# Ledger of designs, part 20: designed miniproteins, single chains, continued (2)

Each design is a single chain, and the fold is of that chain. pLDDT is the mean over its residues in the fold that is shown.

## One batch from the design tools (miniprotein)

Design m4671
Fold by ESMFold2-Fast:
Structure m4671 (fold): chain A 94 residues (1-94)
Amino acid sequence: EVLELLEKGTEEDILKALKLFLDSYKNKPMPSLKEFIEEVKKITELLLKHKDNLSPEARKEIAFLLRSLARFYEALGATEVAKIYKEAADELEK
């Protein structure tokens, strides 16, 4: 469902997908680091594929969220995840 919404690529669908992705971890066991890295990569790739469908305001809000997630995961020592989020935020603001 998250990936299906991201593949549709509208601003509304992208925002719904991100909220659903973040909410998905509340009731699930923590995935392995490898699985989590792969999931984050796929989500950020689809987000960037459709970045031109996002308003400038939505891109700034999403970039801020991604940078906040990057700092959070960096503080936890999850440097690979942090790097993916930071690179996606940088690309989204271009």
Scores: mean pLDDT 79

Design m4672
Fold by ESMFold2-Fast:
Structure m4672 (fold): chain A 91 residues (1-91)
Amino acid sequence: SMEEKIIEKLKEILKVVDEIIATLPADSPYRKQLERLKKQLEEAIKNKDIETALKVAGQIYLLARFDERVSPEHLEKLEKLIEEIINILKS
């Protein structure tokens, strides 16, 4: 289903977020915010709340873009996953 496809992409976003968090210093304000948003995304996925999950995924992407220590590779992975979700929603 469309929902199952979106949930799979959201789970891939969680994996990328874990990779980003692992690269950031413990005292990074962006790391703390990413950890809070990750928890919100996990709860939204668990509850199959796609609308909330998509909002949180977007917030994660925007927050990650403001930390220069986040690698271009990780940002590209997040952007691609978000674009894939948008394409599923258009179908």
Scores: mean pLDDT 85

Design m4673
Fold by ESMFold2-Fast:
Structure m4673 (fold): chain A 59 residues (1-59)
Amino acid sequence: MSREEKLARAEEARAKGLEAAARGDRVTAQHHFLEAYLLFEELGEHERAAEVAALASTL
């Protein structure tokens, strides 16, 4: 994947995690937040990765 494709995938995973968290689906939210975290870390987007980790910690 290109950098742009990985960023799009990471943002999609973050959005899906937030939607799952909003409906109380903690397991699905954790799965999507983990995917977003790993993609942001791989991209060097450490601030965005930290934001996703903080969201996961509130589950």
Scores: mean pLDDT 84

Design m4674
Fold by ESMFold2-Fast:
Structure m4674 (fold): chain A 69 residues (1-69)
Amino acid sequence: SSAAERLKQAIERVRQLIKNKAPASDIIMEESSLTVEYLLAKQAGVLTDELAEEIDKVMAEANAYLKSQ
């Protein structure tokens, strides 16, 4: 679905910012966008266990990166 596709794209955007050593502000903004896409996908009933695991993983990666700044 479109909500699942947007969520996958949001996960990838956060990962690319971490990979590219982006400023903390850019990562915080994209993490906020990811949270919105997560809520929309959850409400649409398109969250799979695999997507939920990927979200937990990318959020942990983002939080670890922000802590290191």
Scores: mean pLDDT 86

Design m4675
Fold by ESMFold2-Fast:
Structure m4675 (fold): chain A 90 residues (1-90)
Amino acid sequence: SVEEKALKEAEEIFEKYATEEEKKEYEKLDPLAQKEFKVGFAEMVKMAENREEVRESDEVSTDDERVAELLRRWAERLGLPVKIVLVPKP
């Protein structure tokens, strides 16, 4: 699907442009947190393709602090005015 293609593209972009430190942090995440990161990052890749439609109020949420930090760094590097929200674990 288009969503699966975006996820693979997001993985390729991460491998190509992520710093060694960011890659090291990603490797420390458990499999569930890694999936959450990929999902959030795929959303950000889609936003980057339509930057003119991205609002400062747009949000990407995660319940993992490390995932939130990685996504915030990517939003900054991609120049996206999106808010990364850390949601408490249930």
Scores: mean pLDDT 71

Design m4676
Fold by ESMFold2-Fast:
Structure m4676 (fold): chain A 110 residues (1-110)
Amino acid sequence: SLEEEIKRLTDTIIERLKTLDVETQKKVLGLLRELIEALRAEDWEAADAALARIVQLFTREMPEELADTIRASLGALAALAKKDPERAVPLVLEAFERIAEEIERRIKEA
């Protein structure tokens, strides 16, 4: 189901992001907030720009295998939102908020 696919992608992103240093996590959090705002506004140009910046950050700060997995998972979530905005945007927004909350929790623990 759509819900199961989004959950699987979300869990994958959270598990991979926990390996990042705190400074990189702070940068990812800022860009995720921009992505969330763009998706709520259905501003696909702004959403693509935010996603591209996240991908660039991963390419710079992570091992290739880890960066590729997170890039693919984030891209898949964004693609689902674009393909069926009425059904997928609320679920994808919930997923990105869950990712942001996990990052915020880890920053506080550091």
Scores: mean pLDDT 80

Design m4677
Fold by ESMFold2-Fast:
Structure m4677 (fold): chain A 107 residues (1-107)
Amino acid sequence: SEEERYKEKKLSEILFLAYQTYVVLANKIEKEISDPEERKKKLEELHNLMVRLITHVSEAIEKATKEQIDEILKLVRETFARLENASVEEAKKLVDETIKKIDEIVK
């Protein structure tokens, strides 16, 4: 259907943005953290945060209207822009806040 194609297109856009943001943050971790064990831990934390956010976004889009999808995309785009300048601790808070706002949109 037209609605299904719209959802697939918007999810693809979000996944591409997530990949770009992940690469930026992973590169920062690799450059700033010289200890291999601490680096590995922070990369695992980043991976888990991105998986959690993308899983929640995907589930929300599956059940959302076109208007709600557009609002989610705008919010997620703003979140990814903020994440590029965030520490891992700030990223955790930002992801939690974004998930809460997504839940409010699809209410």
Scores: mean pLDDT 86

Design m4678
Fold by ESMFold2-Fast:
Structure m4678 (fold): chain A 80 residues (1-80)
Amino acid sequence: PPSAEEVEREIAAAEAAIAEAEARRDSLSERELLTTIVALSILKAGLEFLASVSDAENAARLRELAARIDALIRELEALL
């Protein structure tokens, strides 16, 4: 199983990525939009995998972030 330190680093990275994408949503170029969607998709997959091997509390936190990323990806895809 992942260490608590690894889980907290991934949560912090995911929160930062979501905040940046949300803040820049309306100012992204088509290339930046595509790059952001790809990066968020990779991050989502990583969080879902990490959740599958984490304890129940951390799994819930990771799945909540993955769901937020999924919603954001759908919003960004609608802008293409």
Scores: mean pLDDT 85

Design m4679
Fold by ESMFold2-Fast:
Structure m4679 (fold): chain A 74 residues (1-74)
Amino acid sequence: EISEKMKELVREIHKKLLPLIDDEAVFEAMLLAAASELSPEEMREFNKLLNEAKDPKNLPKLIEFAREILEKHA
């Protein structure tokens, strides 16, 4: 089950980042995070990059990490 904390994180990302990013890799990585499919290390890095991505200059780092996660979990 997806925890309330994870649901809130996904909601905040949807409101703040998805209007700026129509990126399939970021969306799929959010779903993996919400489903608790990511390792603890991947979750820590993803959360860090999500917080940093509120500055547009850091969006490429988030997108690259999301693509790496999707490739790893494919």
Scores: mean pLDDT 68

Design m4680
Fold by ESMFold2-Fast:
Formats: structure tokens, sequence, C-alpha cells
Structure m4680 (fold): chain A 62 residues (1-62)
């Protein structure tokens, strides 16, 4: 399902962030890019997840 694919994309970015391979900004950018490239992810779901990720990144920089 789209939800499973979104979860997989977010998990991959989170794993790379946790491993120190990516910064927070790079992990967020990678997740958004992969969500945009996935045809199972609707524009509405993409917008919702992108807003959540950007908010999370902003809060974690504080």
Amino acid sequence: SADDRIAQILQEAADRLAAGELSLDEAVALAIERLRADPSVSPEELERVEKQLRRYAAERRA
C-alpha cells in the first residue's frame, strides 16, 4: 500500500540519519525526493508528509 511505501521511504532516511551517513537536512531532502518519485504516493499525502518532515527538522534544529 501507499502507507507501507511511505513508511519504508521514511525508515530508510531515518536509518541513514541514525548511522551518521546523512545530516537531518539531507535525510529530509532524500525522503521528500523519494516520495515525489513514487507513483503510489498521492499529491495530497506527499504534501502532508513533507509538511510534517519540515516541521520536525525545524524543531530539531532549535
Scores: mean pLDDT 80

Design m4681
Fold by ESMFold2-Fast:
Structure m4681 (fold): chain A 74 residues (1-74)
Amino acid sequence: MLRERLLELSREYVRLLGEINNDLPKDEKELERLAERMTKVILRAAEENKTPLEVYIESLEARVKELREALKKR
């Protein structure tokens, strides 16, 4: 469940960041690859730092919200 939530947030983050930078993934397959890579990096960081995954999810949710608000102001 937490891994699925992290993957969903990673997809949203990659999409929003691409829109802000005008550098969208070429297709949905590339979006999924980037989201999967980001998810694996965060999972590894949580394990290595012995930090609950929920902390990373909360941080990413806040960042996604900031990116959504930035896009709406454009």
Scores: mean pLDDT 80

Design m4682
Fold by ESMFold2-Fast:
Structure m4682 (fold): chain A 64 residues (1-64)
Amino acid sequence: SSLYTLPSEEELKQRLVEWAQAQGLSPETAERIAELVLKALNGTPEEQAEAFREIQRLVAEARA
């Protein structure tokens, strides 16, 4: 699209999946991360922040 609008949940999900795969995570783990983001977006802003921290932890685990 040529019009700039706030990213949809779908767009954010796709970006996170690509980011996680770029970090060397499996497609299954990337999908899990996307599910956490979607769940958080349907909840409170605090739940969104919590999910984001969880995502970072999953990435760190893959590097450990």
Scores: mean pLDDT 71

Design m4683
Fold by ESMFold2-Fast:
Structure m4683 (fold): chain A 64 residues (1-64)
Amino acid sequence: SADLQERLDKAIRNNNYYAAAHYIMQIDPDNPKNQKLAADLMKKGDALVRKQVEALNKRRELRQ
């Protein structure tokens, strides 16, 4: 639906990779290109969270 495409576009603009992956899979779950794109977006989301957690832990250890 047009609504799902608009939500996907907004998620991509806001770097909300998990939401973008979710909407791609809702639009056309059986498309292998969309499955790969959704998996790649999930990996980008995971990498961003990992970097944020590492930065937070480093600041806590250094008492900054």
Scores: mean pLDDT 80

Design m4684
Fold by ESMFold2-Fast:
Structure m4684 (fold): chain A 70 residues (1-70)
Amino acid sequence: SELDKKAEAQIKHAVEQAREEGFSEEEIKELEKKLREAVAESKEKNLSEAEMIKRLNDIIKEAEEEQKKK
């Protein structure tokens, strides 16, 4: 579906950015897992595309903030 394509593109972009920002492979795997779980939950709850994208962006922001605290 179009939603699946957009979610996959967002996840790939987030993973590439995390790698460039110096995240470890373990941290990248955890980020990808959280993003994929958020996509699955959004589909189960029939959330809009905008709400799904917002959730993905919130997860990415939280991961970046945690990385900066280390």
Scores: mean pLDDT 81

Design m4685
Fold by ESMFold2-Fast:
Structure m4685 (fold): chain A 91 residues (1-91)
Amino acid sequence: SSANEAMAKKRAANYLKGLNEEDRELVREYAKKYGLSEEQVARAMDLQATGGGGLSAVPKNVEEFKRLLMEDYGMSEEDAEKVAELIFGHS
């Protein structure tokens, strides 16, 4: 397994631990809707909340954003595609 993948999963887990009860329930709902883990949805929510810097720095090209999710957040290609749909499809 990639060291980057392990670190990305740890960051997502730490974010999840900091969520309030309402946001934890929202994570669960999105995980079911998009076939993602709660951890992956929590990371997408963190990117949405802090991603003024992150998302504005990323091209509008969904493929490049998907690659970033795989490299920096340790997601599989399939999971990165679902996260990209969650971020770009909702905003």
Scores: mean pLDDT 63

Design m4686
Fold by ESMFold2-Fast:
Order: C-alpha cells, then sequence, then structure tokens
Structure m4686 (fold): chain A 90 residues (1-90)
C-alpha cells in the first residue's frame, strides 16, 4: 500500500528501522497525507530547509491536535460516564 511505501522510504531516508516507523505510525495514527508531508520535509531538509521546516511544523500540528483531541476525549468520556450513571439512577 501507499502507506507501507511511505514508511519504508522514511525509514530508509532517515536510516531508522522500518519497525520503529511502523510502530510510530500506528501509535500516533498517522495518515498517508501526514506521512507524505513528513517524507517531503525529510527530503528537503538540506536543499530547502525553510520549506522543510514549514512541512514539519504542519505534521507536528496534525499530530499534536490528534493527541490533544484524544486526551480531551478521555476526561470527557469519564465525565460522560458519571453523567450516564446519575441519569440511570434517576
Amino acid sequence: SRRDELIRELAELLDEPVELWREAVEVLGLDVETLEDLLEAARLRESDPERAAELARRVMERILQRLLNQESLDPSESFQAQIDKVNAKL
């Protein structure tokens, strides 16, 4: 798949184990678009560092937003569970 191709290219370009990148992609929930931006940023690091930094920033923003949404859902889930318990008792 395109995802597997991107993971292999990233691992090869950065001289990292493929398994490490596969794990990171699964844990962080990275989609194909995010991986393509990350690969392009890595490729441009030496030839166009300014554009590489902008792409890396967008990748980080997507990852952080996803993590923040997951963290905010966890407390909201716990709070909602408490509300549901109270409503079930009433």
Scores: mean pLDDT 71

Design m4687
Fold by ESMFold2-Fast:
Structure m4687 (fold): chain A 95 residues (1-95)
Amino acid sequence: MPETPLPSAEQIEQGKKVLTQAAKDAGKNAAVTSDVGSDILDIASQLETDPRTSALDRAASDSLRLLSKLLAEGVDPEAAAQKAADLYAAQVAKL
């Protein structure tokens, strides 16, 4: 049951750009890396617990959780952003 129309390749690419840029900006602001990680996890948790959460919102949540984990593990912010963006694109492609 695909409940939502699949996003276009252009929409997926735009999502990847936004996620990558947000992660780079988070990495630059992360003189306090723990606070950024906590904010990302809070957003992901809200997306997962909202009763209106769609498959697209879950894909976004999973990508934000991966980003937070990689940043906590000391992965380079650009590499972490790229991996999170790739996960988002892969999950959206399965919808």
Scores: mean pLDDT 63

Design m4688
Fold by ESMFold2-Fast:
Structure m4688 (fold): chain A 106 residues (1-106)
Amino acid sequence: MEKKKELMRKIYLAMAEGARAGAKAGSLEVGLEVARERVRKIMEEAVKEGFITEEEAEDIVEKSVEEIRRLHEEEGFSLEEIAEILTAIANGDYARAEAIVERARA
């Protein structure tokens, strides 16, 4: 269980870094590419450790990138808000993540 929690934490932080890069560049596509590259590197290490398969790694990378797109395009969050939410989730601070979501809806 601990290895899965640490892997998920690294994935959320990588996604948050992508969202921040996109916000700084003023481009969703830049954010998505940074997120893809960062998550891919984490997945490559997990595959080397025998924790997941290459097929599972590819699926996780694409789902991670699509979640950022969904949060921005379908849910209407800014890339900066997405970065803050994902960072809070990575830190296990679900109350902070919920507060950011409520602030964005106000």
Scores: mean pLDDT 85

Design m4689
Fold by ESMFold2-Fast:
Structure m4689 (fold): chain A 112 residues (1-112)
Amino acid sequence: NIKELAKTIRTKYGNKYSPETLEAAILLLYFLLTTKDREKTIALLKELGKVTGKEPALTGMITYIELFGPGAFKKADPKGILQYVEEIGPEKTLEVLKKYLDVEKVKKELKL
């Protein structure tokens, strides 16, 4: 359940990452775990790399999704997503996510 995962991330990592990084990472993870659209997921990650100027940080995720689809992230460690969002920037991550996800609706659902 993504709501329980979001709560666990906020509890476990709340003191290690900024609120902005936690929010952006949880929203990105929500998109990765709930979408079944491989092409849409690849498009989001490519745009994220371009907008942030940190395409190399996302290359591994893009390649993995191209080969196995976004459903492969069901076993992903949320720490990896948190590290990526911190590296690429939470504000730019949210800017891109708004084009692919109803961020305000998801934030209300997850109590962010």
Scores: mean pLDDT 76

Design m4690
Fold by ESMFold2-Fast:
Structure m4690 (fold): chain A 81 residues (1-81)
Amino acid sequence: SEADKKKKERMIKMAERLIKEGKAATAKGVATGSATQAEIGYSSAKMGKDLAINAGDKKIAEEGEKVAEEAKAALAALKAA
């Protein structure tokens, strides 16, 4: 239905926003030595990935997975320092 199409479009836009915010938070965590920011980056990217999966957008879901893995690696490095 048209309503389902609009719902899917809103979910994809939200997923893209969460993934971008996740990437920015991860970069800030690395730049400032903040494990908290890297953790925020992971959580936001994971939420964006999950929304993209639910909306059926495989490409955005794969982008979210990549950002989440980068955030997870950054968090591990920051905790080890």
Scores: mean pLDDT 89

Design m4691
Fold by ESMFold2-Fast:
Structure m4691 (fold): chain A 87 residues (1-87)
Amino acid sequence: MESKLSEENRKKAIDLLQEALALLSGLDDDTSLSIPSLKTMKEGLIRELRKLAEGDEELLKMIEELSKSKTVGELKEKLQKIIEYLK
């Protein structure tokens, strides 16, 4: 059984999400995503995820919510939710 994404795109998306979670590990949940390095990482991740998510309306909505994250804690929760959706 396949998700709305191809298996390869799903695996790539999960990999990107897990890499982002690893980069955020050890940071306090209240850490602002306005920090330049974190902002750049978030924007790059969102850009790549949007390309992979074409045709999956629910996933695109989740990515939109991800783009509105203000803190590391919010971003981590949204990343975990998307990973669960893609499993």
Scores: mean pLDDT 81

Design m4692
Fold by ESMFold2-Fast:
Structure m4692 (fold): chain A 100 residues (1-100)
Amino acid sequence: SARIKKLELRGQIINAVTQLATALEGPFAGLKAGLEAEKMSPAEQAKRLQELYDQVKKAGKMTPVLERLYTNGMVAIAELSDGEPTEEQKKAIKEKEKEK
């Protein structure tokens, strides 16, 4: 059911922000980023998550686990926003569909 999955998707957004920020700046920064993400709009969450993803990748700290968390977070934001997915969110949705 989509309604039950929305609660899990909210958790995926916070977890993705927390883990990407942790990889970049350590666990304290990760916890703070996760708490701040809870208060953000979906548009701000998407921008923050994309910025963290780019920074982690540029720093050479990206892993398959972090890429999966980013993909899940972007899909969750798209689902909760009920708007047209961005090009990046569309790619994330396609990757998740392949994985099942």
Scores: mean pLDDT 78

Design m4693
Fold by ESMFold2-Fast:
Structure m4693 (fold): chain A 77 residues (1-77)
Amino acid sequence: SQAEAEALQELKEQMKLVIELVKNAMGYSPEEIEKKTEEAIRKAREVGERVPSLREAAEGAVELAKEAKEKSLAVQK
């Protein structure tokens, strides 16, 4: 459906942002890293709740965002 296609696109955009954040972690403050990764986690969870067919992909996205947060903050130390 169109709604599933839009949800999948949103999920892809969030993952692209998270990957880019990890690559450029030194360019962000710890507060920015936390804010951006937590927002990505929230958006991915919302997609999984709204679109059951994407739940597994959304769970993977949440895990990726959590790892990105941990790794990006570790680089800042």
Scores: mean pLDDT 82

Design m4694
Fold by ESMFold2-Fast:
Structure m4694 (fold): chain A 61 residues (1-61)
Amino acid sequence: MVSLQKAAEATQAGDVDEAIRYAEEAAKEGVNLPFILRALADAARKQGKTDVAERLEEAAK
């Protein structure tokens, strides 16, 4: 849970590398990594951070 919160905070800050790292930690707890990255990308788009969203979607492939 803490790792997922940190991934969301990094996404809001525009720190894609940190967001991916914390998403990977959350995935070790049994959550699907592509699912987490796409959820973070959707949140970034809603905030108008299209570049961040596109980078997270690429990482989810």
Scores: mean pLDDT 79

Design m4695
Fold by ESMFold2-Fast:
Structure m4695 (fold): chain A 55 residues (1-55)
Amino acid sequence: MDSAEEILRKWFFEGDLEAQEKIDEAVREYAKERGLPLDTPFTLKEIKEAIEKKE
């Protein structure tokens, strides 16, 4: 299973669509949990935390 850092690397450097889908899903759940709009500009740290929590 890919780590959050590996998923972020694949998305950022390789444009991997599967990695992007995982990030989008994790960010959506993270935003919903905190009552934030889905278009909120999350930091890289927050995205990583969202992915790690989903695992």
Scores: mean pLDDT 72

Design m4696
Fold by ESMFold2-Fast:
Structure m4696 (fold): chain A 72 residues (1-72)
Amino acid sequence: SPEHMEILMRAGAMEMGIATLYVVTGDEKLRKKLDEIVKLIDQIEASTDPAERRKLLKKIEEIHKEAMEYAK
């Protein structure tokens, strides 16, 4: 669905942001946060419930926020 595609696109953009920081820095804490986001994206792809997908996206948003604050 269009809503499912939007959720995956937003999640992928946040994954790419952290992946870019990890590649540039080599920081293993950023790699662990990246691994966590990848697992949550897998859960979004496996889910058939729109409410669950939005909840998983919110978890990714929080991890992304933590990674950006950590990288300062």
Scores: mean pLDDT 87

Design m4697
Fold by ESMFold2-Fast:
Structure m4697 (fold): chain A 75 residues (1-75)
Amino acid sequence: DMKDAEEAARNNLLLADLGYKAATDQSVKDKLRELREESRRYLEEAKRNPSLAKEMLKQIQDNLQRTMLLMMESM
């Protein structure tokens, strides 16, 4: 579902942004900023090219895993 890819990317964007705002270490902030911008690109692409939604979902899930791992390592 095209809606699922857009929602997943939007949720990842929000999570990475929250992590960025909460992080105190500059290195962690820089990595979370990169993950946030990557999620923003996925959101734009999901809206522009719905036929790639299934392929994008894997990349979006990988982005979420990296964001969560980085946030956990920062705790």
Scores: mean pLDDT 78

Design m4698
Fold by ESMFold2-Fast:
Structure m4698 (fold): chain A 60 residues (1-60)
Amino acid sequence: KEAPATVDVSTGTVTVGGKTGKIIARDPAKRTLTAKIDGKDVTVTISSVSGNTWTGTGTW
């Protein structure tokens, strides 16, 4: 399943589909990160970067 994702790198938080979680791993070379949201591991693929605010798609 997929939902829009917003990432705040300064706080280490991510919001996917209206649910908020924490960044647990990052892969800058692949433009992805993994977040834990409600006990689930969600992979976020980054499509846009603007300073500390990144946007993309979360998949789980």
Scores: mean pLDDT 81

Design m4699
Fold by ESMFold2-Fast:
Structure m4699 (fold): chain A 86 residues (1-86)
Amino acid sequence: DKKLEEALKILEEAYKKYLEYAATLGELTEEQKILLESLEEALKEVKENAKNLDLSGLSVEEITLLLEEKLLELARKKVEEKLAAL
């Protein structure tokens, strides 16, 4: 699906920009490391689960927004779980 590939590319590029920003901070705090790990894990799950989504009839923009929403929901959950484990 060409639309799905374009939407995933947009999310991957946003994640790479965030990693570049994080690299400018030098030595990361424990909370910053948890956030980065949570985002990486969430992006991986979104990419795996996107193959099973019915995206028929959606535009690239609509797919991107849907995937961003799922990414943020998963990342937030993972951050909360990792912080609770400390």
Scores: mean pLDDT 78

Design m4700
Fold by ESMFold2-Fast:
Structure m4700 (fold): chain A 97 residues (1-97)
Amino acid sequence: MEQVKQDFEEREALMKELLEEKGADEETKKKLEELLENQKELAEIWLNSDEEEREKILKIEEEVIKKYQAKAKNATEEDLIELLKEAAKEVLEKLKK
């Protein structure tokens, strides 16, 4: 799990290159950056959590995923990034209380 932060930096670079290659607009790039920031924060919380805290995180993620899964089923790629961003944000907000 120590490699997760390094892999995340590498993934961020790769996703930026892919968006540039596909000619994605600045709005889509900004949404992806926000998504990646939310995911980094979640990963950091997970790594610093004990077993009991991790079980709590999993329950919150399950609830949020279930809520957004129905919306994601009919989403475009662009809408999916926004949905993933909002899902990650909701998990973070519930963890922060």
Scores: mean pLDDT 70

Design m4701
Fold by ESMFold2-Fast:
Structure m4701 (fold): chain A 61 residues (1-61)
Amino acid sequence: AMADELEEAAETLTRQQVLDALQQAKAQGLTKAADEGQKMLDEGTPPKEVALKLAEALRKA
């Protein structure tokens, strides 16, 4: 599942890979989670933290 992949890869994720994951989540209807993740990246939150937050949202969907 995407959530498991994001959690496992969190330590090695690049900003671009997290942006791609946010775009996929938005396409799946997780618009709020994707928008919050984008804002976190824009505010300087590490890609790892954004990936973990997105993984949590995907597990709840």
Scores: mean pLDDT 76

Design m4702
Fold by ESMFold2-Fast:
Structure m4702 (fold): chain A 84 residues (1-84)
Amino acid sequence: MTFSKDDILAAAEETDVQGKPYLTIADVEAAKGKKPSEDYKKYVTDEEIAEIQKLLQENGKVPISKLIPIEVKIAMERMREAVS
């Protein structure tokens, strides 16, 4: 089963805020219908979402370390916008 980009991003955002080491299928199911922050949605690529979906389908969970590059990108883009 594939999840929407919004479901995955909302679940990842909540998982990180809660300090959990893994994003699980249950976390994505709980986030269905929730909207991620605009920044999170804006700076994450569809290829990164496809990789997260693949890991969720194959392993049932994704280590938070796979989400770190997304968070780093968001932080870098926020700094870029602040100086532009």
Scores: mean pLDDT 72

Design m4703
Fold by ESMFold2-Fast:
Structure m4703 (fold): chain A 85 residues (1-85)
Amino acid sequence: MSPVEQFAKEVAELYKKWKAGEISFEEFKKGVLELVRKNPLATEEVIEEIEKILEKAEKDGASEENVERALMQIYHLLLEAEERS
């Protein structure tokens, strides 16, 4: 499984817990950032961009639509990093 596929699978489990009310958005955001930091494709530049994406989703009210948009942007960044590696 690629680093991007593994990340997507782990994030999907966190997203399910957040939607079910088992974790707060703050815990979800922290979990996603932890997974990004463990990803071998995540350079400091990629981590900074992902932090900004998640912060924007939080400021925009942490709706399912805003979070899904943020996750799509994060997946795109990691896929681009994988293609360059």
Scores: mean pLDDT 81

Design m4704
Fold by ESMFold2-Fast:
Parts: sequence; structure tokens; C-alpha cells
Structure m4704 (fold): chain A 70 residues (1-70)
Amino acid sequence: SAEEEEKLRELRAKIMQITLKYHDEAMNEAKGKSRDEKQRILSEYNLQAYEEIKKLREETYKELGIPPPE
């Protein structure tokens, strides 16, 4: 439906914004850190982005009344 298409477009845009936000924050926090610290920081922010995106997907799919992709 048009409503589903619009909601999925919004979801994709939000996912992109979340990914960029966490990447930028990770890069800023990693500045001047050791290699090991940089890798830990990037991994932690990647996990946070993943969890936020997962929740957003689940919420969007519930709103649309369709099962989330497994």
C-alpha cells in the first residue's frame, strides 16, 4: 500500500540518519585514541546503532501489522 511504502521510505531514511550519527560520534570519540581503544569505541557505537535500528524496524513493522523480517 501507499502507506506501507511511505513508512518504509521513512524507515530507510531514519536508519541512514542513525548510522551516520553514530559513525560521526564514534569517529569524534576515537580521535587521538590508541588503535585498540579506537576499535573498541567503533564496535560499541556500531552495536548501539544496530540495537536502535532493530527497535525502529520492529516498531515500524508492528505499526504496519506485518511480521518483522527474520
Scores: mean pLDDT 83

Design m4705
Fold by ESMFold2-Fast:
Structure m4705 (fold): chain A 66 residues (1-66)
Amino acid sequence: SRREEGLIRMAEVLLEEGLISEEEAREIKDLARQGRYEEAKEFLERLGLLDKAQRLTVRRYLEENS
């Protein structure tokens, strides 16, 4: 789903930027793949990175598709 894809992409972008660990990225992706979208979002919020992840993902999308 779009929500699953978005959460996975956010985890990948944060990991690529060095903002989270591989373990944290794995947890977010696993929650997203299980359809546990609110839990994945809460995980990002606890890290203080939800807003940053959303902004970085949009910027990366524009770079790749513009």
Scores: mean pLDDT 83

